# Ledger of designs, part 29: designed miniproteins, single chains, continued (2)

Each design is a single chain, and the fold is of that chain. pLDDT is the mean over its residues in the fold that is shown.

## One batch from the design tools (miniprotein)

Design m5041
Fold by ESMFold2-Fast:
Structure m5041 (fold): chain A 84 residues (1-84)
Amino acid sequence: MKYREELERETEEALILIHGAVTAVSLGAIDVNSETRIEVGPDGKTAKVTINGVTATATGASNPREAVDLAVEKVAEKMGLPVP
């Protein structure tokens, strides 16, 4: 059923976006004035994250949440923030 698939996809996308935003705040990559954009690839293993015009892409993750976390860490590294 198309509506069920759309709802499941929307729910998962929302959870992934929230998780990515929380991770970015935890790394000090964003604040209240930061523009954040998170895109997950159709394979569920790739994520592209842009924070204040700094973009990074992670590939080869095992799931969408891991992909977003890896991409956020790469953005933080590009911004000169220490990543664990």
Scores: mean pLDDT 66

Design m5042
Fold by ESMFold2-Fast:
Structure m5042 (fold): chain A 117 residues (1-117)
Amino acid sequence: SAAVEAYRAELRAAVAELRASLDPERFREVLAGLVAFADALLTLRAEGAALSSELREEDGRAVLTLRVDVPADPAASGPTVFEGPTPLARALHSITQLAALDPAALEAAREELRALL
């Protein structure tokens, strides 16, 4: 879908910006964190969770609100807020949107990220 392609492109752009702005060790740590985040969201989707996210950007900073709805476990449900640098927030948002729209597309994107480690 056009939305899946757009989020895959945004994820690649965000990762490229992180690579350009961070030292190699810090980039590797962030990249490993993005892979782990993708793994966690894929697991939640396999368990029947519904995922949504909202991104607000201003002056190089962003606030990401992630909502997880787990039908079998209300205690695991609710909003989580991340505030940080715009490219990191964009990467997390794109991963969340891919998980929500097309888990198979996120699996492919995760393997692209893993290949950079």
Scores: mean pLDDT 86

Design m5043
Fold by ESMFold2-Fast:
Structure m5043 (fold): chain A 96 residues (1-96)
Amino acid sequence: MGLEGGELALKGGLEAVRAGAEKKNREAISAGIAGALAGIGGVFSSEYLGEKEGAISARAGGEAARRGGELAGSEEAKRLGEEGRRAGERGVEEAS
């Protein structure tokens, strides 16, 4: 869950950065960067710290990517971010 959610958050965050840059929306770019970094954290934490830690990071990254997509008007970034958030949330619930 943290690995999958982290990958989705990373993709969604990068898409939010791309769309935000096209629209010159600084808040969307910032949220996309946060989503991508937390997505990377989800991937690495799932391998090195534990499934719960990775899932928490993936959930946070997915939400940031979703918000960045909303700010940028990117349905793709919103979708990827929401999928990453749900995968992370499911991982947290299963690890609890």
Scores: mean pLDDT 83

Design m5044
Fold by ESMFold2-Fast:
Structure m5044 (fold): chain A 66 residues (1-66)
Amino acid sequence: MREELEKAIKEGDEEKLRELAKEALERGDYDTVDEIAKWYESRGDYKTALEIEIEAGMKLIEEALK
């Protein structure tokens, strides 16, 4: 996963990065999700970055309430 993340970031593969963010969320890998969200933010895509962070926050809250 980390190697795929680094490659996608270097290549600017937005589709792959969004896919990796979803996979990271399913695993509870919030560090990877945050890194991907910050990449979108650094590219000026604040909407996608915010959507990713909201998804991560909602999942974390759901897990805490279980």
Scores: mean pLDDT 79

Design m5045
Fold by ESMFold2-Fast:
Structure m5045 (fold): chain A 71 residues (1-71)
Amino acid sequence: MKDIENFIKKAEEYEKKGDKKKAAQYYTGAGSLYNLNKDYKGAIEYYQKALELDPNNEEAKELLKISKEKL
């Protein structure tokens, strides 16, 4: 979906610029859009990428746990 692609593109742009916190926010957003579409594998992938960039992101940790429980 175009919205997911836009979030991923923004995350990649911020990651390349060294803004890991903003990149993590956009990856978390992409994961949430996958989750809304019931694509829990896609959601898990992007929440994990967010946590690689921002390991203390409590929102991404919680959303990752919930998404894994739905598989």
Scores: mean pLDDT 84

Design m5046
Fold by ESMFold2-Fast:
Structure m5046 (fold): chain A 62 residues (1-62)
Amino acid sequence: MEEKEEKAKKALEASIEGHNALEKGDIKKAIEHYEKAIEYAKEAGGEEGAKAAQAALDELKK
């Protein structure tokens, strides 16, 4: 379970970095960070986290 917890933490960190990039207006970096967050969340088995990051990514691609 510790490996999944570490990946969940990395997913959270990537989401925070994506949000910070978005606040700075760097949409391209925000997209890259959210894509990493989705990947880490899936590896952690966190469907909810993956869905949240995917929703943010889909909004940025409009």
Scores: mean pLDDT 77

Design m5047
Fold by ESMFold2-Fast:
Structure m5047 (fold): chain A 92 residues (1-92)
Amino acid sequence: SQLAFDLARAAIDLAAQQGASVEVRAEGDTVTLTLRGLSVATIVALALQGIGAELDGAKVSVEIKGDTLTLTLEGLSQEQIDELRALADAVA
């Protein structure tokens, strides 16, 4: 899903800009992003983007616990997963 990939990429880019931490876990076509240290405004914006993607048929789930945002994204290609891993590694 392009919408799921776009959300994941946006989340990693915002984490890089804010000095936040990013953890990427992949199992099959499913990616779980765990982001810590994002601003409240950024967490809200990403959560709304995730809800919008889900309403448009993307398989996205959003969990917020304190300052931790967890995004679970399904239906990603191997190329998309490899790109997200490379982007997250560049942030770490």
Scores: mean pLDDT 85

Design m5048
Fold by ESMFold2-Fast:
Structure m5048 (fold): chain A 99 residues (1-99)
Amino acid sequence: DIEALIAAAEAAGDVDTLLDLGRLLFGQGKYELALRAYEAAIALAPDNWAGWLNLGLVYYALGKYEEAIEYFRKAAELAADNPAAVAYIQQQIAQIEAS
């Protein structure tokens, strides 16, 4: 039961498991469950840029481009000391704005 796994990881404070579950669910097209996992991860670790990036990717997949850009910008701010991460995130923003 995936919902029970998300709840257990959240109760344990296990951010890495929540991010892994979110990625698995996103890959399966289970966007609502992926959002729950990523939102739980962000609640536990609001400074973890990967959680914000992954929220943006789910919103992008849902066609919610304005919200996707907002989450990508948040991820880029938090990843400011990681040039490779910032470059990737800025490329995602530019691709959306150009389409």
Scores: mean pLDDT 87

Design m5049
Fold by ESMFold2-Fast:
Structure m5049 (fold): chain A 57 residues (1-57)
Amino acid sequence: QLDQDIQRVEDAIRTVGDAVGASEEDIQRAIELGRELLRQGESLTRAAQRGANVVMD
């Protein structure tokens, strides 16, 4: 179900970008980064979230 998560991230980035008046270039870069992170696996994203609570960096 990785494709659904990728779609959600793209939609969220576009919505936020439109709200703050971000350029299409910035929106595209953010989408590419999100897509790449999801492609590496959900476990990486979960590990990063938990790590932020412990290490903060």
Scores: mean pLDDT 69

Design m5050
Fold by ESMFold2-Fast:
Structure m5050 (fold): chain A 78 residues (1-78)
Amino acid sequence: ARLRVTGSVPAEKASGVLPLIETLAKEAGGEVLESEVKPDGTFEAVIEVPEEKAEEFAERLEASIKAMGGTAKVEEIE
């Protein structure tokens, strides 16, 4: 499944966003296709994961970003 991730974290935590997304994608057996993390903490990424792992990936990412004081939205795209 191909997922689009958008969200934000506090600016001081921006540098942790891409490593987190990459780690969670690899654990799901997927990969990061596109990513942009801005200095203000806003981010967008496109991730490819196996369909059976898409829900688990989304839940783990949303929980991890929330733990960083941020918010994330995960949408399935074609």
Scores: mean pLDDT 85

Design m5051
Fold by ESMFold2-Fast:
Structure m5051 (fold): chain A 80 residues (1-80)
Amino acid sequence: MEEAEELFKKAMEAIEEGKLEEAAELAQKSVQLLLQAGKPVEAMEVAREVAVKILEKQGKLEEAKKARELYSRRIEELKA
């Protein structure tokens, strides 16, 4: 869990530095670790936050809103 959280933190920092490809790779590793730990909801939450922040950083605010809505719906489906 701590390793997945650290990777997520590094992904968010990479977004602030404009390293969007590195952020996506770090987020993917975090997601894979969470899935291996049986935490698909947390994995999808990480994917959502990184994808939304990347789109916001690119100025794609409408796409960021749609991405947040789509990921949030998938998270609720996983809880059902």
Scores: mean pLDDT 84

Design m5052
Fold by ESMFold2-Fast:
Structure m5052 (fold): chain A 56 residues (1-56)
Amino acid sequence: SEEQQIEAAELHYVHGVSPLEIAKKYGISVEEAQEMIEKGKELLSKRGKAKKEKLA
């Protein structure tokens, strides 16, 4: 889900959790964990644009 992708991105970029640990947490491959982190990062950026008055 999108929420899991965002959670994975936050775990990696904010909390320093490795893609390997994220893969173990979700029961997926490291490659799938990396894709999930990447997608979550995009989703976080997209949600940030909702407040474009402060970001523009």
Scores: mean pLDDT 73

Design m5053
Fold by ESMFold2-Fast:
Structure m5053 (fold): chain A 65 residues (1-65)
Amino acid sequence: MEKAKEKVAEHVRRLLEEGARPAEAFREGVRFGKSLGLSPAEAAEVVARVLDELGLAENGDLLKA
C-alpha cells in the first residue's frame, strides 16, 4: 500500500516534468493509483499532495475535477 502511494507520487511528478497540465496529471495519477489497488480517494489524496508540494494546487477546481 505505501509503495503504491509512492509510485503514484513519482508518476505524477514525472508527468508534470514532461509538460502535463495539473488536471491531466491528476486524472492519470488517480487512474494509475486505482490500477495499483488504491481507492479513488486514496489516489486523489496522493495526487493532491504532490500538486500542493509543487505549488500547482492554487485552484480548488483541480481537486474537484
Scores: mean pLDDT 74

Design m5054
Fold by ESMFold2-Fast:
Structure m5054 (fold): chain A 66 residues (1-66)
Amino acid sequence: DDQDFVDQLAADTARRLLDAGVPTSQAVAAAKQVRDAVEQAIPTLDRQQLQQLAQQITDQALAQFQ
């Protein structure tokens, strides 16, 4: 299920940001960015590329707070 896959990537982003000490509001915003970006890219990217996209967004969010 593509929705379960998207939800998992968004949840992983939120978890990583919260574990790094990012405020809940910012972690939720980044997780939403991952969800929206991955959902839009599903027709054009494979699962590996979607995981890389989620990882890039997560890493960028972490870099902006550190």
Scores: mean pLDDT 84

Design m5055
Fold by ESMFold2-Fast:
Structure m5055 (fold): chain A 57 residues (1-57)
Amino acid sequence: KEELLKEAIDKAESVLQRGEMAAELYRRAGDTDKSEEVLKQAREEAKKLIEEGLKQV
């Protein structure tokens, strides 16, 4: 169902956006390792959300 895929994409985009904001805050604090770690986690979570959405189509 198209609706489920769209919901997964919207949620994935929100996860990526929040991850990027958190990463920026860590960068400003001088914690570049944490910044990169947060970005990796956000990207992995977003990918899993999209993959699950695709399986439900």
Scores: mean pLDDT 80

Design m5056
Fold by ESMFold2-Fast:
Structure m5056 (fold): chain A 104 residues (1-104)
Amino acid sequence: SELEKRETLLGFLLTVTKGEVDLVERMLERHREKLSEEELRRVRELLEEARELIREAEELYRLLEEQELSEEEKEELLRRAEELLRRASELAREAERLILEAIR
């Protein structure tokens, strides 16, 4: 039951983190002309890394649906996926900061 709650929360965290990256990508497209070529490259690099981490977390989330996983294995997959999403969110926030500084 506790692991089921964490799996549900992880699904929510996946949705929220994807939304954060989507929002920052839309912000980048809106203000693209205000950023230098180097700033654009840096922001895109951060967003691409965040997307890769989200993809890894999604793969771990899919593995949680397997009936043959032990409770210990599920807990490790949950922990790892949560860490990946936290890092992805941090990268998205850094990308947002760079965009906001460029438009000030």
Scores: mean pLDDT 88

Design m5057
Fold by ESMFold2-Fast:
Structure m5057 (fold): chain A 94 residues (1-94)
Amino acid sequence: KAEELAAKGDEYRKQGKLEEAIKLYEEAIALSPDSRAAAIALLNLGRVYREQGKLEEAAEKLREAILLMQRLGDTSLLNEAVQEYAAVLKELGR
């Protein structure tokens, strides 16, 4: 289920297994694309891509997370997603 896949992704990310984390986040998003679990997975996927230096992919996922969080009316992680997105844009402009 989407929440379970996102949680497993978080476990792999914590272990530094970034490719396995990416796969699980993508599966969580595909399973429930308009859910809060998908919004969290998109935010964390953006963070993983940023850690890998894939700044364009990071920006894309963070933008998707922000739009989904706004659509869901869930502001709990919106500030974090906006901060991450702004940081990635600065890195892309340097």
Scores: mean pLDDT 84

Design m5058
Fold by ESMFold2-Fast:
Structure m5058 (fold): chain A 57 residues (1-57)
Amino acid sequence: REKVLEVIRKKGVVTPKELAEELGVSQSTVSKTLRELKKEGLVEEVSKGRYRLSKKA
């Protein structure tokens, strides 16, 4: 979870595939984490399948 946020901070905008490759986890695991972080307002989807950190978090 924390590692997902750090990768997004480093890259600015990420896809689930990029996060899965950087973290060594499955895309399904990353997609679940991103969905939870989006519900919490920590990340936002800027376009279909692309995520960045939310300034609200």
Scores: mean pLDDT 76

Design m5059
Fold by ESMFold2-Fast:
Structure m5059 (fold): chain A 71 residues (1-71)
Amino acid sequence: SRELILRLIALKLRLIGLELEKEKLEKKLEEVKDTNEELAKELKEEIEKLNKEIEELKKEIEELEETINRF
């Protein structure tokens, strides 16, 4: 259905957004890891949280794609 396809598109756009945010944080971590240990620790924690959100969202996308394929 169109509704499921639009939902899938919305979830995929959200995933792209989270992956871009993760890339930005990983790049910042690489820049500060040897100069600011406190900031590096905070960035690692944020990256780990984003990894969890990305994993959950990927699973939701996979489940929705399977649902669409069953139609």
Scores: mean pLDDT 86

Design m5060
Fold by ESMFold2-Fast:
Structure m5060 (fold): chain A 65 residues (1-65)
Amino acid sequence: PRRILVVGGDNEESAKKGAELAKKEFGADDVVLLVGASGEEGLKKARELSRETGAEVGLANGTGM
């Protein structure tokens, strides 16, 4: 089973930092970065990827809660 992590952030640097930390914690095989996207957009993308790939998909935000 493949693991995919969707990471959002207000800017690319925050998203990358969040992705690196969460990838190490989550053990993700792939990371998708969404710069300037809301949590709702991240959730949409996570659901889409899970449905299309059958992977275990996680969601993280690089800018805060």
Scores: mean pLDDT 68

Design m5061
Fold by ESMFold2-Fast:
Structure m5061 (fold): chain A 78 residues (1-78)
Amino acid sequence: MTQQYRDQGLTSLQRGIEYLKQGDLDKAARHGEIGAQSALDSGHTQAAQYAQQGVDYARQGDGDKAIQYLQQGIQSLQ
């Protein structure tokens, strides 16, 4: 169960980054939120915090920082 949530978190954060690269900040924030929740459900609190910071930056229009923090979330899940 925990590994399944971790794998879901990784996939969602990766999709968020791809949407950021395409300039779709709204979809990036949505997938980042899914990744943050999955990280939290898998017990990876630090990864969830990084993912939430990435979502917050995406909502502010800062795609570069959003990518940076979502990548930190992915690294913290691995």
Scores: mean pLDDT 86

Design m5063
Fold by ESMFold2-Fast:
Structure m5063 (fold): chain A 70 residues (1-70)
Amino acid sequence: NEKEEIRKKILEKIGEILNIIGDIIEIEKEMKKTTDPEKKKKLEEEKKKLEEELEKLRKELKELSEKLKK
């Protein structure tokens, strides 16, 4: 039923969030190792895109959580 489907969607979104967090951590590691300012700037831009996707997923997760409470 609808609540079970919402729960599955929540678990899927949590998995996506964890994967993006992992990607951000890897970018942060590369930024610490990088001495090239241009490469560091590119990594900062990639991290920003991932943080924007993470924010979108967090909003979707909140909406799904609210639907589950109804």
Scores: mean pLDDT 84

Design m5064
Fold by ESMFold2-Fast:
Structure m5064 (fold): chain A 74 residues (1-74)
Amino acid sequence: SAAEAAIAAAAEAAALAVEYSKLPGPQAVAKAVGYTLRAMGDAMDAARAGAAAEDAAAAMEAAGGPGFYMPQGV
């Protein structure tokens, strides 16, 4: 799923950030920061994918009801 893929990508980037944070020197620090920012981006993508999955589940529930997502009501 998109949410699982985004979570996995965030975890991988976070692991790389931790590994580079263990190394000495400004180049390693720069890479650690870069991977931290990437992990944050991937985590945000995971949150969006989760929200989309919740919306899809709500749409499936509403498909059993009359007038799914029609702007006219009562």
Scores: mean pLDDT 69

Design m5065
Fold by ESMFold2-Fast:
Structure m5065 (fold): chain A 73 residues (1-73)
Amino acid sequence: MEIESVEVESTIIIDDGDKKVAVVVLRVTLSNGVVRRVGGKAVAPKETPDEEIIEKARAAALENARADAAAGG
């Protein structure tokens, strides 16, 4: 199954002491018309720029979406 479109639905950043956690949720439309919400998470040192950790979380979410699509979702 192929991914037809991907949109960022939400982005959350949590400061956790000496580290930072980003969670990105993607709205993924598959070639068969199925819509899925797929999340990804990244953890980095607190000094990491927000843009960088968001990009890592988004990349993780996209890999999760690809795995879900490959499983026939």
Scores: mean pLDDT 80

Design m5066
Fold by ESMFold2-Fast:
Structure m5066 (fold): chain A 60 residues (1-60)
Amino acid sequence: MKSFLLSIGGIGEATADKLIAAGFRSVEELAAATVEELLEIVPSMSEATARRIIQAAKLV
């Protein structure tokens, strides 16, 4: 999971760790998430970055 998050442009280790700590432990869980949920966990994240994470997860 963490390696998948780190492969997405704009995602650093701190952001990946925050998402995992919030309960996103699989690509399938990220694919089911909303942009709003990701931004609540990482408020410093852009909407475009949150959309990229969800889209990348849905393509796996």
Scores: mean pLDDT 77

Design m5067
Fold by ESMFold2-Fast:
Structure m5067 (fold): chain A 66 residues (1-66)
Amino acid sequence: MKEEIDKLLEEAKKLGVPEAVKYAEQARRYYDLSERARSLGHDEAADLMRQKAEEFYKKAKEALEK
């Protein structure tokens, strides 16, 4: 997942779509937060943040398809 988000972020930068860049950055941020939450034993918070990362990842992909 992290590699897919990073690849999408680079594609968004190459295409010059600021909205896609912002969504991809949000996806990465929530992914990092979910990993941190898991390391602290906050499994429910980690699952929620992972869902948010997936949602922002899809929004970034939609912005790139325009």
Scores: mean pLDDT 82

Design m5068
Fold by ESMFold2-Fast:
Structure m5068 (fold): chain A 47 residues (1-47)
Amino acid sequence: LEELKKKAEEEIKISGRAKDFFNRLKDMYEQGKKLLEEIEEKERKLA
């Protein structure tokens, strides 16, 4: 009923926030990927 409408509106707003959050997460993921590559390079040298 009315709850469904409110839920849909809330979801739309959350979707916007989720996009921003996901963009930030992707940024962190890319940063982490670079860090992992650095660690792998060091491990290869040590291994």
Scores: mean pLDDT 73

Design m5069
Fold by ESMFold2-Fast:
Structure m5069 (fold): chain A 58 residues (1-58)
Amino acid sequence: TEALEKLKKAKSLEEAEKIVSEYAQENLTVEQGDIIALKYSEDPTIEGLIEGLEEALS
């Protein structure tokens, strides 16, 4: 996924959040967005966002 590749190259947490938010609004279901939100609440880092997005796309 292009969004996942961009997320892995994000230079800051703010950039990572924007990448995930924009992708989720356009391409993901509410349920997939909830998976990302849950992972991010447990690990509020770029890695947490990567894991959340990977899980949502599984």
Scores: mean pLDDT 81

Design m5070
Fold by ESMFold2-Fast:
Parts: C-alpha cells; sequence; structure tokens
Structure m5070 (fold): chain A 103 residues (1-103)
C-alpha cells in the first residue's frame, strides 16, 4: 500500500539520521581544530534540517492516506516523538558549536 511505502521511506530516513550522526562523531574524533569541528557540526545541522523537512512531508502524506483514525492518531504520536528526537539532537549540536566558539 501507499502507507506501507511511506512508512518504509520514514524508516530509511531514520536510519540515514543514525548514520549521519555516527559519521559526524567519526569526523569530530579525527580533528582537534575548533574551526574544522564547527564546520562539521554546522554541516550536520544543515543535513538534519533537510531530513526534518523530508520527514515532515512524508508524515503529512502518510496521514492523508491513512483511513483508520486510530492508526492515524498512533502515527501522529510517533511522528511527534521522532521530530522531538531530531530537535533534541539539533539543540545538542548547537550547544557544542557555542562551546567551541567560546574557546
Amino acid sequence: SEAERLEREIRRLMAETSELLAETSRQLEATEDPEERIRILRETLEELARIQKRLEELGRRLLEVEEDPARAAAFRARMDGLLAQINWQQARLEEQIRELEEE
């Protein structure tokens, strides 16, 4: 179904998010240069913003095709949780940038 296709795409985006954060951690471990660390963190924030926008679009489309109100409500709650997790990760990376800028 279209709903199953959209849910698979959302799962792929969440996997992409995990891979992005793991790659960011590896890049940060490879450098002690504060300017390079800030660049890596800013690039990661830009990618997270792109993922967030795509996730919001896919979530909206899934809610349009989900005909069961109970499933739609459960999906809405899951999406709110996923978006909250991305927002929390963004805030953490922004804090790391602020700390590096103060050094």
Scores: mean pLDDT 86

Design m5071
Fold by ESMFold2-Fast:
Structure m5071 (fold): chain A 111 residues (1-111)
Amino acid sequence: SPEERVDRILEETEKRLDELVKKGASDDQIAAVLARALSEVMDLAPELTEEQRDRVIDRFIELAIKYNLPLDKVLAILDGLIGEAEARGNDAAVEFAQRLKERFEEVYKKL
């Protein structure tokens, strides 16, 4: 199912991020792994319910905070992915990424 595919992407992403942190990876290397996961999940966004999308948004924010990704790196990734989704006419992916961007800005402002 789409939800099970998202769960596998996020579980594998967290595992990859743990391995990168153990190796002393840069913020750019960590950001690249998050960007790949975001791209894959955005492709699945049209197949998710609104409630499922909200849970996925929260999980991405938790991952970025857990791995100490700075807001500027996260916003740069999301702006790039929004631009790609807009160019492809994928309105659901654009909406998902814009909501995620707004939620990142809100949460990081309170840190």
Scores: mean pLDDT 85

Design m5072
Fold by ESMFold2-Fast:
Structure m5072 (fold): chain A 65 residues (1-65)
Amino acid sequence: DPVERIRELAEKAVQAYEKGDKSTAASYLAAMYIELTALEMDPNADPETVEEARRIVEEALKKME
């Protein structure tokens, strides 16, 4: 499930950031964006699934500000 993979990466990024490990957080953010881009470029992806993945990414980014 690509949404669950993106959620897992987002949670790991936030956890690393909260622990002060910004380098690890950046690595998980990069992986999260790669997965999101793959989902957005999939012509068979449900638009609602893509929107849910984008919301997960936006929430993670807000927690790391």
Scores: mean pLDDT 83

Design m5073
Fold by ESMFold2-Fast:
Structure m5073 (fold): chain A 60 residues (1-60)
Amino acid sequence: SEVEEKIKEAAEKVYELVLQGKYDEAAKVAQELLKDLTDEEILKAREALLKAVREAEEKR
């Protein structure tokens, strides 16, 4: 679905930005994603984003 693709793309961008130490830019990507989503979609998006952040931090 369009929402699932958006979540995946945002999570991948957040992962790369966190790997580079660009936390402010990663936060902007997350905020931009979440503003257009329903409550249920926000839950899925948050899980994907938190996983991306954790995996990126483990690689640093």
Scores: mean pLDDT 82

Design m5075
Fold by ESMFold2-Fast:
Structure m5075 (fold): chain A 74 residues (1-74)
Amino acid sequence: MTVEELKKKAEELEKEADNLRTKASGYEFQAWAAEGRGDQETAERYRQLGDEYRSLANKKREEAQKLKDEVEKL
C-alpha cells in the first residue's frame, strides 16, 4: 500500500469512528431518558447498544491511529 492509500484509509476510519460515536451518544441519551422515567429494562437495552457502538468506534479509531503511526515512520 502507498502512503497516500494509508492516509485515505485512516481518514475514512476516523469518519466512521465519528459516526459510530454519534450513534453511541444517541443511545446513551435514550438510556438516560429511560432511566429517568424508571424504565430500567429499556435503559439497560439502550446502554448496551451505546456500549457496543462506542466499542466499535474505539476500534475504528485505533485502526486509524495505527495507519497514521505507520505513515509517520516512513
Scores: mean pLDDT 84

Design m5076
Fold by ESMFold2-Fast:
Formats: structure tokens, sequence, C-alpha cells
Structure m5076 (fold): chain A 87 residues (1-87)
């Protein structure tokens, strides 16, 4: 059971990270077009990504949502569909 929870969490983290990286890339492109400081935005985005990943892991663990396989599979599917739309 513990091992299964870790595997599902790793899958969710990978998909969330891919979505976040795509969103970051688009945000940086938009910032360059607007003439904003790319370095400052990149630094802020990295901090937000790290915080979001850590908070997501904590929320899943504390909420015992990792015990709900259907919920985690739904999250994986929704984020995968979102990732495809972002391409």
Amino acid sequence: EEEKKKEILEKVKKIVKEVAELLLKKALEKAEEAGLDKEEIEKKAKEILEKTEKELEKFIEESKLEENEEFLERLEKEYKEYLEKLK
C-alpha cells in the first residue's frame, strides 16, 4: 500500500511538473514580448514551482487522497489533457 501510494504520487508530480514547465515557457515568451525583466520572472516562477510541488505533495498526504486511486487517476487524466491543449 505505501509503495503504491508513492508510485501514484510520482506519476502525478511528473505530470504537474510538465504542465508547470509548459506554462512557465509560455509566460517567459509573453514576458519577453512585453519587455519585462526575464530574469526576475524566471526566478519568481522557479520559486512558485518548487512551492507548488511541495504543497501538492503535502496536501495529498494530509488529505489521504493518495488512498483514493480514482481521484489520483482523474487528476492524471485531467492534467494530461491540459498538457495536450497547451501544446
Scores: mean pLDDT 68

Design m5077
Fold by ESMFold2-Fast:
Structure m5077 (fold): chain A 72 residues (1-72)
Amino acid sequence: MELAEKAIEEAKKALENKEEIEKEVGKEKAKKIAEIIEKMLKKLEELKKKNAPEEEVFKVAGEAIAKIKEIV
């Protein structure tokens, strides 16, 4: 399942760009965004181990995006 692997890679890159996010939204919001991404990564890694359908990967990513939108 490559979709979960790509989502994990993109999430890791977002965490690496934490300094840029912090400059745009501030330190407090950047912390909350990082926590959401970390929780999403954990769930995506579990889905990858189970070879879960892409629909479940999209659901996990969508929930994380919705939470980030509530913060920004």
Scores: mean pLDDT 76

